Designed miniproteins, single chains, continued (4). Designs and how they scored, part 8

Each design is a single chain, and the fold is of that chain. pLDDT is the mean over its residues in the fold that is shown.

## One batch from the design tools (miniprotein)

Design m12244
Fold by ESMFold2-Fast:
Structure m12244 (fold): chain A 87 residues (1-87)
Amino acid sequence: DFYEKNKEVIEEAKKLLEEKVNKIWEEMQKTKENPPPKEVLLKAVPKAVEEYFGTSKALGRPLAPSELFSYLEKYLKEELEKWEKES
């Protein structure tokens, strides 16, 4: 039950982060001269999810939803900086 409920929460979290990435990517397409491909930004999603639920498990309590988006911001920055250096 708890593990099954946790799987549903993980899937919902992934969906929310992918929706956020889509909005960020669309804005970059409008504002940047050389925008990154969407796949670069999507690399941040599994990393954010893993750190969020890993931290929740380690603490034995749920984290605030705002912390999920903070982890996304962290990993988006890392993936974008890597792409810009390689481009």
Scores: mean pLDDT 79

Design m12245
Fold by ESMFold2-Fast:
Structure m12245 (fold): chain A 68 residues (1-68)
Amino acid sequence: TAREKQKLVANKVANEAMKLLPTKSLEEVIKEAEELAKKLGKEAGLSDAQTAAIIRAVNEVARAEYAA
């Protein structure tokens, strides 16, 4: 389903963002996560709204991890 594809893309983007956090600034991590979400979302056939939801969720996770 579209929801399952959205979850898979979100998990991939979050995992890549988490790998970058120890070596890059928060702003660089967010930028790369956003670019990856747009690329993978387009490949998976997700809507702009679904891709934006992934970007928002990953942004929140990255900010929380960076603050910890």
Scores: mean pLDDT 78

Design m12246
Fold by ESMFold2-Fast:
Order: C-alpha cells, then sequence, then structure tokens
Structure m12246 (fold): chain A 93 residues (1-93)
C-alpha cells in the first residue's frame, strides 16, 4: 500500500488567515485520519477528515491569523493503521 499527502499553498503570508488544501492519495482502500498540526509546538489545530479513501481526495482546513502569527511551520498528517504521510506548510519571512 502507498499513502501520500501534499499541501497547497506550500507557504503562508504572515498576518493573514488562509485556507490550506491537503491532497491525500491512497493506492488501496484504507481508513485514514487527516489532521493539521502546528509543527513548532506539536499542537493539534484541526481534525480535517476521518474515513475511507481510495485514490486521490482533497480536503480544506482554515488556519486563523492568531495561529499564523505564532507559528512558522504547519503540517498535515495523514495516518492509516500502518502508514503515516506528512506535508509541510511554512510561513514566509
Amino acid sequence: MELKVEAEPPRLTPGESQVLKATVFASQETHITVSLYDADSGELLAKVYEGNIQGEKTFEATVPRSVVDKSRTFVFVAESEYLTANALVTLEE
């Protein structure tokens, strides 16, 4: 089995709330959880999805300005029973 995740946009502008997209791919039908974390603190910001996927599916999460002002890196984590995939979003300087 293969599990992949990609994030768009890969970079955030400081001082703005932004909608982030996570595109998750699973080569076989599997139960996954997709979550958004603050990579600097390890804090769970949003549980984006829980359920079965096969092939490609895109999810959206909003990062509020108050979180963007405090953190430099965010990570989407897609987890199955056996595999974990990560995609990073970084704050521009």
Scores: mean pLDDT 78

Design m12247
Fold by ESMFold2-Fast:
Structure m12247 (fold): chain A 67 residues (1-67)
Amino acid sequence: VDSLYLFAKLEVASYAIRLKKMGYKEEAEKFRDEALKELDANKSNPQKVAETLKKAREKFEEIEKKG
Protein backbone atom coordinates (compact mmCIF):
# COMPACT_ATOMS: atom_id res chain seq x y z
CA VAL A 1 0.00 0.00 0.00
CA ASP A 2 2.61 2.55 1.14
CA SER A 3 5.05 1.42 -1.60
CA LEU A 4 2.37 1.81 -4.30
CA TYR A 5 1.50 5.28 -2.97
CA LEU A 6 5.17 6.35 -3.02
CA PHE A 7 5.64 4.92 -6.52
CA ALA A 8 2.52 6.77 -7.75
CA LYS A 9 3.80 10.07 -6.28
CA LEU A 10 7.15 9.60 -8.05
CA GLU A 11 5.42 8.79 -11.36
CA VAL A 12 3.19 11.88 -11.10
CA ALA A 13 6.24 14.06 -10.31
CA SER A 14 8.09 12.56 -13.30
CA TYR A 15 5.15 13.29 -15.65
CA ALA A 16 4.95 16.89 -14.36
CA ILE A 17 8.69 17.45 -14.97
CA ARG A 18 8.36 16.13 -18.55
CA LEU A 19 5.37 18.40 -19.24
CA LYS A 20 7.30 21.43 -17.90
CA LYS A 21 10.22 20.62 -20.23
CA MET A 22 7.73 20.57 -23.14
CA GLY A 23 6.56 24.11 -22.26
CA TYR A 24 3.32 23.16 -20.46
CA LYS A 25 4.33 24.70 -17.11
CA GLU A 26 0.85 25.75 -15.91
CA GLU A 27 -0.80 22.50 -17.10
CA ALA A 28 2.01 20.52 -15.41
CA GLU A 29 1.53 22.31 -12.06
CA LYS A 30 -2.25 21.86 -12.13
CA PHE A 31 -1.90 18.22 -13.22
CA ARG A 32 0.61 17.46 -10.45
CA ASP A 33 -1.38 19.23 -7.70
CA GLU A 34 -4.68 17.54 -8.64
CA ALA A 35 -3.13 14.06 -8.93
CA LEU A 36 -1.11 14.37 -5.70
CA LYS A 37 -4.17 15.62 -3.80
CA GLU A 38 -6.22 12.63 -5.01
CA LEU A 39 -3.38 10.23 -4.08
CA ASP A 40 -3.06 11.79 -0.61
CA ALA A 41 -6.83 11.54 -0.01
CA ASN A 42 -6.80 7.83 -0.98
CA LYS A 43 -3.39 6.84 0.45
CA SER A 44 -4.84 3.88 2.41
CA ASN A 45 -6.86 2.54 -0.55
CA PRO A 46 -4.55 0.75 -3.03
CA GLN A 47 -7.36 0.31 -5.59
CA LYS A 48 -8.03 4.08 -5.63
CA VAL A 49 -4.28 4.82 -5.76
CA ALA A 50 -3.98 2.55 -8.82
CA GLU A 51 -7.00 4.27 -10.46
CA THR A 52 -5.49 7.71 -9.78
CA LEU A 53 -2.15 6.63 -11.27
CA LYS A 54 -3.92 5.34 -14.42
CA LYS A 55 -5.84 8.63 -14.77
CA ALA A 56 -2.60 10.60 -14.32
CA ARG A 57 -0.88 8.54 -17.03
CA GLU A 58 -3.82 9.08 -19.40
CA LYS A 59 -3.84 12.83 -18.67
CA PHE A 60 -0.08 13.03 -19.29
CA GLU A 61 -0.44 11.21 -22.63
CA GLU A 62 -3.32 13.52 -23.62
CA ILE A 63 -1.26 16.67 -22.93
CA GLU A 64 1.85 15.14 -24.58
CA LYS A 65 -0.15 14.52 -27.80
CA LYS A 66 -0.82 18.30 -28.04
CA GLY A 67 2.95 19.00 -28.37
Scores: mean pLDDT 80

Design m12248
Fold by ESMFold2-Fast:
Structure m12248 (fold): chain A 92 residues (1-92)
Amino acid sequence: REEEIKKIIEKLKKKLEELLNERPLTPESLGEILDELIVELLELADEKGLSREEVRKILIELLRYMAKLLKEKGHEEFAKKLEEAVKSLEEL
């Protein structure tokens, strides 16, 4: 189970990197990228029978990774919003 979750996280991180390279990074396009990642995560959750807790953990890891990449690219404002979202999810 842990190995399967790690593979899902790696796959989604790879997709995130690809999406960030395919388009100009604006608040609008970053929102679109986030929506696309969430849709794919939910599809994988249905296909693999992931629990709500497992989906939440994967989402937290993805949002943290996206925030890290965005800080490296100079998009600190959007990165802060993602860090706030992570904090809210961790408090649930």
Scores: mean pLDDT 80

Design m12249
Fold by ESMFold2-Fast:
Structure m12249 (fold): chain A 82 residues (1-82)
Amino acid sequence: NEDLEKALEIIEKNKDLSPAELLELLLKEGFEREVAALAITIYLLKNGYSDEEIKKILTEELGLSKEEADYIILLAKEVLKK
């Protein structure tokens, strides 16, 4: 989870970027797509975005499948439960 913590730190320093721009930045920094998408999803959940809004961002902006988006949202909620 050190990679996830680093990705979240990068997002917090770049709040002016769109989700698509955040994904591009994280991939450029060497993060795996799944870790980048998870970090962006955690950030959106913490900032009051609904599951429906996040699913739309993950599929339409970040190019994830509907199944991938549902899985990442579930995983992000489990991370936030601790």
Scores: mean pLDDT 86

Design m12250
Fold by ESMFold2-Fast:
Formats: C-alpha cells, structure tokens, sequence
Structure m12250 (fold): chain A 60 residues (1-60)
C-alpha cells in the first residue's frame, strides 16, 4: 500500500515533469502517515535548472 502510493507519486511527478518539459532526476519520501504519502521530487530541464515538487498521494 505505501509502496503503491510511492509509485503513484513518482508517476505523477514524471507526468508533471513531462508536461513542463523537464525530467525526474531524483525523489525522496518526505513523510508517511496512515492516510497519505508525501514525496519530494527533484526535476531538471535540458539547461540544468532544478525544480522541487511536492507530491501527495492518499493511502487507500
């Protein structure tokens, strides 16, 4: 369940990155509660600029 939520968060981060012309470079799990997983994703564009995105996924 937590692993599935992390995978979903990574998927969302990848989709967001693709939509804004960036790629997902790395991620870390920021917090895990009984109700949600929060993942901090680091995105990079072709010029080397970085952006951090916080992705929240509810646990079911």
Amino acid sequence: MVEEAVEEAIRKAEEFAAAVGMTLESYEIESVTHEEVVVRATLRNSAGARHEELVRVPLK
Scores: mean pLDDT 79

Design m12251
Fold by ESMFold2-Fast:
Structure m12251 (fold): chain A 61 residues (1-61)
Amino acid sequence: SVEEVLEELRRAIEEGVARGLSSDEVLDRMVAILVKAQEEGVVIPDEEFRRLVREALERLA
């Protein structure tokens, strides 16, 4: 579901922050999650994904 994928994206950000990963590493993981969701027929709203990307960049700066 969309909610499950959004939670997986949020978890990727939290794990990245906790582990001190680079923004590039976390963004690559987020893109992989998005691609997998699309292959499973789950469409994530662009605005929600952009919001999470901005959060990741701000928190991993």
Scores: mean pLDDT 84

Design m12252
Fold by ESMFold2-Fast:
Structure m12252 (fold): chain A 82 residues (1-82)
Amino acid sequence: SIEELERELARAVREAREARAEYEALKASGDPADAARLTAAAIRLIGSLYHARLLALELREKGYESPLVDEALALAREHGLL
């Protein structure tokens, strides 16, 4: 259903934002001890962005439009995934 896809999209966008914040904080630290955490945060960010992109495109294909769909596609575009 549209409602289920929108809830999943909201979760994916939240996860992407959290992973991005963690990635940017670790990147800014420049501490070699954080290298493994930085890599893990990058992988989580990419994964959640791909998931959000897929859900947003599915919602658009079903004719559903919302600020959340626009946000997800903008995030994907910002990271070179569109």
Scores: mean pLDDT 88

Design m12253
Fold by ESMFold2-Fast:
Structure m12253 (fold): chain A 98 residues (1-98)
Amino acid sequence: HMHNYGLVIVKMKEVEEEEAREIGLEAIQEMEDKGVLVSAVLSKDGTMLFAFYSKEDAEEAAEKIKKRLEEKGYFDSVEVKEVSLEELQALNKAYLAK
């Protein structure tokens, strides 16, 4: 079905998996509380993927994550995309397999 999700792809440098997970989830806690978070995936290489029901929610989350990671010195990059459900499922599977 033709619904586009907002996807945030975050690259962190020099963090342990558990610390990366904690920082990412804390940064988006308000979005999860609003019920707009669809999925969260943490790759072992320090990449995090957060999917939201809308691009606007993804852009808000990207801003929050960037700020939190910059405060910790762990920020490398952030990208916001619109993806279909099929593309989202494929990306989540690919990053979980890393």
Scores: mean pLDDT 79

Design m12254
Fold by ESMFold2-Fast:
Structure m12254 (fold): chain A 91 residues (1-91)
Amino acid sequence: SKRLEKLARELVRAIYENDEEKVEKLKKEILEILKSGDLSELEAFGEAFREHALEVLSKIKDEEEKEKLEERLEKEVDKIVDEYWEAHKNK
């Protein structure tokens, strides 16, 4: 979905900029879409997030800064994936 792609891009940027308020807002919007969607929405989000994450990471010259950003990106993605599966548990 084009909206998920846009939100994924904005989330990567917010994580890079360390904008905690924007990260939380974007995560809520993404999760609302994912909770009402199926696995294809999660896959589309993951693909867009990975693409934009790699683009941002490619601009970082310092290996330590790059590793720290990779850790933050992975943590936020893992939380979204975990919340998706929690929301899609059979009752």
Scores: mean pLDDT 82

Design m12255
Fold by ESMFold2-Fast:
Structure m12255 (fold): chain A 85 residues (1-85)
Amino acid sequence: SKVTEAAKKAAEYAAQGNAEKAKEELEKAGMDRAGEYLEKAVKAALQGDYKTAGEYGRKAVEILLEKGEEEAARYVEQGIVRLIT
C-alpha cells in the first residue's frame, strides 16, 4: 500500500535522524498525526531524550495500528528501535 511504502521511507529517515523527511513521507500517505509523532520521536532522540523518543514513537505506531496499517506500523517501530539503540 502507499502507507506501507511511505512508512518504509519514513523509518529509514528516522533511523538516520532526519525528523523532517520522516514526517513528510507519512504526510504524503495521509498519515499526518503519525508523521507528527514520528518527527517528535526523532527530535527527542537527537537531544538524547530516549525515553521521550520511545513514548512518541509508540504513539506513532499506535495511530498506524488503529488505522489497520499493521505492516506500516512494524516498519516505523523498527526505525524507532534503531534510532534509540
Scores: mean pLDDT 88

Design m12256
Fold by ESMFold2-Fast:
Structure m12256 (fold): chain A 57 residues (1-57)
Amino acid sequence: TVETASGDKPKKIAAELKAKGVKEVTVLRNFFLREGDYTTPAALKTAGITVVSETSK
């Protein structure tokens, strides 16, 4: 499970997970459908990681 993040952190998270061989993640939204909730799944998908589901707390 990956919590959504702001700024440049989504790209860093995606790069680290890709480097570790993580292929599938569940995204936990933490910004009430604001910027970070959109940019985090986008960065993961761009890195080749499958977003299995997106859920809110």
Scores: mean pLDDT 74

Design m12257
Fold by ESMFold2-Fast:
Structure m12257 (fold): chain A 76 residues (1-76)
Amino acid sequence: RVVLFMKVTVEPEKAEEVIETAKNTPGVLALKAEVSGDVVELFLIAESEEAARAAAEKIKNLPGVKSVEYKILPMP
């Protein structure tokens, strides 16, 4: 299992789509989201590094997403 911290700059109207895309990615076990204007900060627990990377790539390719910054950390 890994923790994914993600900061997404997105059109405000698309923030919900970003959260739903992360939530619906296979291997995502838990999600916390904080929305502030055009920024969505996501805290994910993922089954694997591959699942975390898949979530990040899906979000990066969504319409209205301008930038994605993320960090993957191993869980003990």
Scores: mean pLDDT 81

Design m12258
Fold by ESMFold2-Fast:
Structure m12258 (fold): chain A 73 residues (1-73)
Amino acid sequence: MEIKERILKAIREGKVDEALRLIDENYDKLTKEEMLELIEAAQKVLMDPNATEEQRKAAKAVIEKLREKLLEK
């Protein structure tokens, strides 16, 4: 399973710690474009009124971490 898809699945399942670990271990393998796509997907979760609290926490954490990592690109 591709890293991008694993991170997206972790966000959808509300697995905050797993999503953050995947980013920490694999951010150097993600392109800037893939990071932007992940941020966009996470933002859509935050805009979804039916999203669970855990999904929102995972999405917010991923956005914050990826924005930080984009400064290294």
Scores: mean pLDDT 82

Design m12259
Fold by ESMFold2-Fast:
Structure m12259 (fold): chain A 147 residues (1-147)
Amino acid sequence: LAGALAGKRVLVVDDDPAEAERYAALLRRLGAEVFTASSVEEAREILASHRIDLAVVDLGTEEGREAAKLAAERGVPLVLKVGRNVEGALEVIEYATKEQKVPVAAIAPSSSLFPLFFQAGADLVLVKPVSEAELATAMLRLLALAA
């Protein structure tokens, strides 16, 4: 799986620096060029300065939800990490998939949420904990849907 994301530019948006670094390290092992942001303003600057192929965004904060919408408006496929605010996550997924027509994979805290996320338009739904192989496969599928 080394090089599965070779030539791809991935934005990681997470207010938890440990989680941001964990995802960035994984993505770099897969061959991606990785940009990290801890705020909507940092995400905005990266999206304005670089062509981003895929974004991984934590929806646990209002800033994360805003950053996901911003990436969707630029046509960037999304891997969305859903936290405790399921309603806010569904709104972001629906906006990205139905209004912006962007491929979305949702990482859900529970499989009981799968019907809600598919109804909101998510193309793929994964359950925590997500393995490196599952994440890589989902990202490759999203990139294929965006092509």
Scores: mean pLDDT 88

Design m12260
Fold by ESMFold2-Fast:
Structure m12260 (fold): chain A 70 residues (1-70)
Amino acid sequence: ADVLRKAAEAATSPEVRKILEDGLKQAEAATTPEQQQLIINKAISEAFAVLKDNPEERKRLAEAVREAMA
C-alpha cells in the first residue's frame, strides 16, 4: 500500500493522483495480501496507461514506484 501513497505524492497529473489514491483506499480495505497486491498492480497499470503519451511524466512515476518498492 505504501507504494501507491508515495507514487500519488509524486504525481503531477490530477487524474493519475486520483487513480493512485483510489487504489490506495481499495488496497487498505483488502482482506488478503493477494487482493491487496492485485489492487496495487491495477492502480499502477491504469496510471501508466493515462501517461502513455507523456514519456517524462511516465519516467517520474516509474522512478517513484521503484523507490517506494526498494
Scores: mean pLDDT 78

Design m12261
Fold by ESMFold2-Fast:
Structure m12261 (fold): chain A 84 residues (1-84)
Amino acid sequence: SDQRAIDLAVQTLEATADALELAGNLENAAYLRESAEQVRRAPSAREAVAVLQEARDWLKDNGDLGSAYGLDMVLSGLLGDAAS
């Protein structure tokens, strides 16, 4: 459902930001907090997926492959693709 996608996206972005703050990666954490707020301002399943894709790509471009992988796993679940 749209609400499940929105909730999962916001929770994932906030939890990843919390982990990045603990690791001292404040710039990427701030970006993910802003991404979560973007989903809250325009709540839809489409926006949740788009914001998660942009956040994943941002993390990859900024060298955080582990956090990017985590977001990609959530995206795979939301999109229902059978690629494990």
Scores: mean pLDDT 83

Design m12262
Fold by ESMFold2-Fast:
Structure m12262 (fold): chain A 77 residues (1-77)
Amino acid sequence: ISEELKKEIEKKAKEVVEEDMKIMDEMGYSNEEKIELLEKALKYYEEQLKTATGVAKVIAEANIKALKEKIEELKKK
């Protein structure tokens, strides 16, 4: 996988997480509820990563990175 494609995948993963955050805000979710949902998504991708290869592995890693960054950001608030 090219470095350019990897960066695009990482960018897309971050965009998806930000869209999910916007939806949760519109639904009135608390920071605790948002963290719980993001942690469930993180566990899903961590499980997927155990069997993923090639592009699927890069996608799983990108989603894990984006989710971890957002969870840590929310915990600091």
Scores: mean pLDDT 83

Design m12263
Fold by ESMFold2-Fast:
Order: sequence, then C-alpha cells, then structure tokens
Structure m12263 (fold): chain A 55 residues (1-55)
Amino acid sequence: SKEEERQKLAEEVKQLIEEGVQRMAETARNAEEALEIGKEMADKMQELIQKRKEV
C-alpha cells in the first residue's frame, strides 16, 4: 500500500542519515573524505525522493 511504502521510505531516510553520520565520524579523516560520504548520501536521498513521487 502507499502508506507502507511511505513509511518504508521514511525509515530508509532515517537509517541513511544515522549511518552516514556514524560513517563520517568513524571513517573520515578530513573534510574532503566527509564530503565524499555526503555526496553518496545525497545521491541515495535523491533516489528515495524519486520513489516517493511514485507513491
């Protein structure tokens, strides 16, 4: 259902943010590495936004 899909997308966004922040804190040695992780998160976020449009 649309409600289940929306809830799943919201959970994926939450997990993406939490994992991304943790990965930056544990893995990034400098601002450039943190930006690379941020770019990956942004790309994934854009995919989730597109899926939400299909609801």
Scores: mean pLDDT 75

Design m12264
Fold by ESMFold2-Fast:
Structure m12264 (fold): chain A 80 residues (1-80)
Amino acid sequence: GIEEVRKIIEEVEKNPNLSSEELLKKVIEAAKLIKNVTSYIGAVLRAIGLEFDARLAGRPVSKEEALELLREILELVEKE
């Protein structure tokens, strides 16, 4: 649970060359560790929102936006 999300955050922080697809994959991997179904769905919808906003802006998904969502997922898992 908690330690697995922390490892995903560390992997994202340490890797400067993650693509948008790889960042979103890491976010979804962390979201799957949420036991509460409503919180899991919320995290997945936010990840979809990051991809959609990036596509509309003609930019890649930012590492900073992905890390912000990963930290929110960590807080959700910690509250379980």
Scores: mean pLDDT 83

Design m12265
Fold by ESMFold2-Fast:
Structure m12265 (fold): chain A 89 residues (1-89)
Amino acid sequence: SIEFPVSESDLLADKGFDYIMKGLASGKLEDLRKGIEYIRKLVELGDKEKAKRLAKFAILAAEYVAKVKPEQREEVEELKKEVEEILEE
């Protein structure tokens, strides 16, 4: 709604960032995947700048998860590839 003090893209960016931070703290790739869904929503809204910023945090968090859980490395590389493909849309 145009009456809200924050835009829809601001709310999506905040939610995405929260999931990325949860994934970073827990090491759960499920939380990172939730955050990546918000990157896609931002691209769909046309807010490419917020999508790119959120993507940078998602990639950094994914790399950290791979460092502490090396067994998740292949899944982390797939998440990073998905993020890059979303930004190219």
Scores: mean pLDDT 82

Design m12266
Fold by ESMFold2-Fast:
Structure m12266 (fold): chain A 91 residues (1-91)
Amino acid sequence: SEDIKNLKETVEYLKELIERYEKSTGNEELVKLAKEALELLAKYSEELLKEGKVEEAKKFFREKMSKIGEYLEKEDIEELKKLIEELKKKV
């Protein structure tokens, strides 16, 4: 579907942004965890889209991606790990 295509394109764009962040911070573990969180978020969001829950998928993706961005900016490895465990339970 168009929504799934748009999600995949958004995820690839965000991966590139996170990779650029690695070059500025040098924190490889932080960037690796952020990418893992994004991949899990993308998987669950795609499942919601396949169920026709488009608005729920968009809201969930936006909210969790905002947290990934916050944890990247704060270099909060422990909160990223907690978010990854939360997302793993949904996939």
Scores: mean pLDDT 83

Design m12267
Fold by ESMFold2-Fast:
Structure m12267 (fold): chain A 73 residues (1-73)
Amino acid sequence: KKEEIEKRLNALLAGIGTVAGDEVAELFRKDPEKGLRVAEEKIAELQKQGKTAEANRLRQLVDGYREALKELE
């Protein structure tokens, strides 16, 4: 059960790294709370730039990460 959640978290982090950069994905691994904050800033930045599709994709990945973390509780 937890192993499957960790696999899902790793896949989501790979997606976040693709959209927001590997440095953001690395922050999620070291400090999930800080990673979430930086990812939210990146989503806002993408929206400001009119990159709606990228912002939506990153939002879905971040939301998925939050839900997976909640399952670990």
Scores: mean pLDDT 81

Design m12268
Fold by ESMFold2-Fast:
Structure m12268 (fold): chain A 69 residues (1-69)
Amino acid sequence: SSQELQQQVKELQEKAEEYRKLSEEYDAKAKELAAQGDVKGSIMYGASAGVYEIAASSYKLGAKSLEKK
């Protein structure tokens, strides 16, 4: 139903925002570690930020796909 689709869109948007925030937090930590000379830590947190960004984008696209149906 239209109401069920709206609820699904909202849930996907909320997950997209959650992963976007995680990506920003991990990216900020990666930059902090790089400034301190922790190359390994910077790479690991940066990679995690990238994974969370992909997750956020995937949920956002899923929400937009459902809105067009």
Scores: mean pLDDT 88

Design m12269
Fold by ESMFold2-Fast:
Structure m12269 (fold): chain A 121 residues (1-121)
Amino acid sequence: SLEELAQALRELIEVTGKKLLLIGIGGGRRLARELYELLKDDPNVEPVVEVSDVEFFEEFVIPRLKVEPDLLPVIFSDDRELLEKIGELLKKNNIDYILLDTRLSGEELVQRIRDHIESLS
């Protein structure tokens, strides 16, 4: 559920001590916005960012993440190839990230966030 996803993201903030930047691309924009609405009262959640493509991500989002290392980007898209390209770009810039394929079930998305949290232990 959206509430379970929001709770997993709150746990991610607590464990990492970082601020979340929710980024929606293509079909991921709606879920990113809906999660931001549930989380917006948390001062550790930055305003949601919506981008049209990987080129806009590289031009506008990567420079921000390089200047603000306290931000943890969580990227939402229904396009697997686009998510893979974004992941490689973030990896190349030594930025930690979470990729969420919005075609997966809510339970699978929650598990992906929890797996990331466990990887930090």
Scores: mean pLDDT 88

Design m12270
Fold by ESMFold2-Fast:
Structure m12270 (fold): chain A 56 residues (1-56)
Amino acid sequence: AAAEFNVLADLAAHIAANGKLTKAEAIAFLTAAKGLSAAAALALANKAVALGLVAA
């Protein structure tokens, strides 16, 4: 979905500005800054790990 794509793009921009994040840091960003549920944040963080954007 477009919303999921935009959240992944925001995560990528956050990583570019702050360096490579851990999975826990990515989940914290997605829940606190982007307002995702814990389950949705975990799913997107797992996708970002698979894409090599986030450390497992």
Scores: mean pLDDT 75

Design m12271
Fold by ESMFold2-Fast:
Structure m12271 (fold): chain A 83 residues (1-83)
Amino acid sequence: TPTVVGVGEIPGAEAAGSRLAEAGGQIALYQDDAAKVAELSAEAARAMAEILATAGLTGRDIGLGGNPFKASETFHVRVRLAP
């Protein structure tokens, strides 16, 4: 069964979670600028990698739940263990 945790439940991941939320919101604003979208997508990927590393989720799948691009909403990380 996948384990679901909030970013606030992963010590040290809150800054990376905030960067992920900001990058996603800005992607929506810059949809017509391919270079800017690519830059922001790279930032989002780096933030997700930092969350994964901080949580010790090496070799596991990670999913997003809730709305990570809304500062007022809880961001959730879903972990899927290998069979």
Scores: mean pLDDT 60

Design m12272
Fold by ESMFold2-Fast:
Structure m12272 (fold): chain A 73 residues (1-73)
Amino acid sequence: MVVVDKELAQLMLKTADENIEFVKNNPSIPKEVLDLFEKAKEHLQKFLESGDKSYAQKGLKYMSKADELLDKQ
């Protein structure tokens, strides 16, 4: 399993922001993909604020699901 520390969480947040912009520029991509990246970003931000690793794991899970759906576009 990938261990998400604060440094990796910051990199994942940057990736989520880039993917959110990409999805917004491609209106054919399902809204579910956008919602998943936004949820990933929210949970990763909560991890950085609280240090609670459960938020890091939820963020990673949402990122993984969004990437899976985006790969099928």
Scores: mean pLDDT 80

Design m12273
Fold by ESMFold2-Fast:
Parts: structure tokens; C-alpha cells; sequence
Structure m12273 (fold): chain A 100 residues (1-100)
């Protein structure tokens, strides 16, 4: 796959997710924008959250059609994941073993 097409798609997904979140949940959008000002890890986490939110309708349609899960419940789960990304900006999710 062409790298330029992939990068363009990622940027479009970030912008789309940002616009949708701003319209549908302005408080969470404001929180994401404030988190971006903290540092580069928080900025990447916010972009990741925006990309997830850009795909919420596609994810909801897929899970509703394949598993019969209510669309509203899927959208609520996506919002919780967006909030989790903003609260944990690092990709280090699992704590390392405590030195003994």
C-alpha cells in the first residue's frame, strides 16, 4: 500500500473524529484539546482517540449487524475508550515487574 495514501487517511480520520467529537461531545473534545497541550504523548493519545471516534459509526454498524449489540451501547463503549486514551497517554499499559 502507498505510504502517502495511508498517511492521508490517518490525517483525515483525526480531523473527522475531531469534528464529530466537537459536535457530539464538546466537553470531551475540550478535554482532549487541553490534554494535547501537556506533551507529545498526550497529543498522540488525543489523535488516537479522535481516530477511534471517527470510526465509531462503522464499528457500531459492524457489531450491530454481526453480533446484534445495540448501537447506543457500542457508542457508549467507544466514548469510554476515548476517555481512557486521554487519561493514559502512554502506550505502556502493563506495569513492569517490580525489582526484587
Amino acid sequence: MAAAEYEKKLKEEVEKGKEILKKENPELYKKAEERKKVGPDEEKAAERAYRLYAKKDEIADFLHSTLGVEREKIEEAILKMVEAYLENPSDTVVPLPVPG
Scores: mean pLDDT 72

Design m12274
Fold by ESMFold2-Fast:
Formats: structure tokens, C-alpha cells, sequence
Structure m12274 (fold): chain A 79 residues (1-79)
């Protein structure tokens, strides 16, 4: 399995976590969403770092960036 795939998958899971949190208790939803957004950012940065050495993983790094941006958008609306 390409190394960058794990970071992409983690970013997608963090995005799913933000969506799940938004359907629960409002106070916990905001806190969990913040943590998932930060985790998505870090996983996206790692995916982009791996893609610099392995250009074939660039599309996965771009999808990780998209998941981070979507997660941040949802978090901004909850805040």
C-alpha cells in the first residue's frame, strides 16, 4: 500500500468525524469538530509531503486537501 494512502484515509475519517459530531450534542459537537479539523489538516500536510517524493500520489494528496477544506467549512458554520 502506498504510504500516502494512509494519510488520505485518515483525512477522510476526520471529515466523517466532523459530520458525525454535527449531529450530536452541540457543545460536544463543536469540540469534536475542532479536533477533527486539526487532525485533517495534519494528515493533509503529511499526504502532501509524501506526494512531493511520489508524484503518483498527488491525486490522493489533493483529495485529502479537499476533505480538510470541507471539514473546516462545516466547523466554521458550527462556530
Amino acid sequence: MPEGVAYYAAAAINYAGVLASSMLDPEQAIRDARLNVEAARLNTEKAEEVARERPELQPLAERAREYYEKAEEIYRELE
Scores: mean pLDDT 73

Design m12275
Fold by ESMFold2-Fast:
Structure m12275 (fold): chain A 77 residues (1-77)
Amino acid sequence: WEELEKEAQKLIEELKKLVAEAKEKGVLSDEMLKRIEEVIEETKKALEEKDELALLQQMGTLEVLKSTILSLIKQAS
């Protein structure tokens, strides 16, 4: 659990940084921002409830969102 908790927190922090950069570049849609916020909230809920299956599923979604935002930032460069 400790390793999963650390990895989830790391993903959330990395995603927050990418979201801030994407907002500054104007490449982040309102719909995408809402989706990211929802997934972060669900991840935090899974951490609080110690729901391993939910946490693993949300971590997978966070990785996909992170990759998508990074791609959008790169295209705006």
Scores: mean pLDDT 78

Design m12276
Fold by ESMFold2-Fast:
Structure m12276 (fold): chain A 83 residues (1-83)
Amino acid sequence: MMEEFTKILLEEMEKIKEELIKEGVSEPEAVARAIGRVLRKIGDMLQEAIEQARAENPDAPFEEFLELVKKKFDELVKKFVEK
């Protein structure tokens, strides 16, 4: 799963880079923008996992909360890979 997730992220970065270069953006700037978009997406997924974990068990102890976040993040990664 993580290997497939990484491959999809690399493919998305390459696609964004190629589209930006075709629009006249320099290669270094296109690479920077592509990386920025991918990192933002990962951050958004982590935030969603945290919100889902809290919604499922608002009173979870710290260790149980971390396990829930990990579970929700893994579920989001799986859903992302299956697209």
Scores: mean pLDDT 79

Design m12277
Fold by ESMFold2-Fast:
Structure m12277 (fold): chain A 56 residues (1-56)
Amino acid sequence: PEPRTYTIELHDAEDRPVARVTITGAVPDVRLTLDAEGRWHLEARDADVTVEKVEP
């Protein structure tokens, strides 16, 4: 199957963009979790994932 591209934009509590996640794959399986220290953990299967931080 042909790969598809998905874009997810993350916003803070004041609705300002803080990060952009681009996912490319035919059937992407992506999990995004936030740990106790406030760090994001991204896990992807059968997909290429790029995370871009947007500065204020």
Scores: mean pLDDT 69

Design m12278
Fold by ESMFold2-Fast:
Structure m12278 (fold): chain A 87 residues (1-87)
Amino acid sequence: SALEREIEELAREAERRIAELLARGDLVGAVRVAAETARRVAALYERMGDTESAEVARNAARLAELLLEVLESEEARAALEAAKAAA
């Protein structure tokens, strides 16, 4: 179906972008792309009436969003400790 092809195209583009970001050491950027892609995929599964796959994709998005919060918090903590050590 057209929606299945759209999901496959989104996944392929996300895989390419994530690989590029990880190769550059941009873990935060990679996780952000994963979260955005999972949200879009969930919406497409909902349009297909595939509620189970939509829920799995929503859960993946929530996990990626939580990981993003943790990573941003760790970066902030590392920056604060580095500043304290330099003082």
Scores: mean pLDDT 85

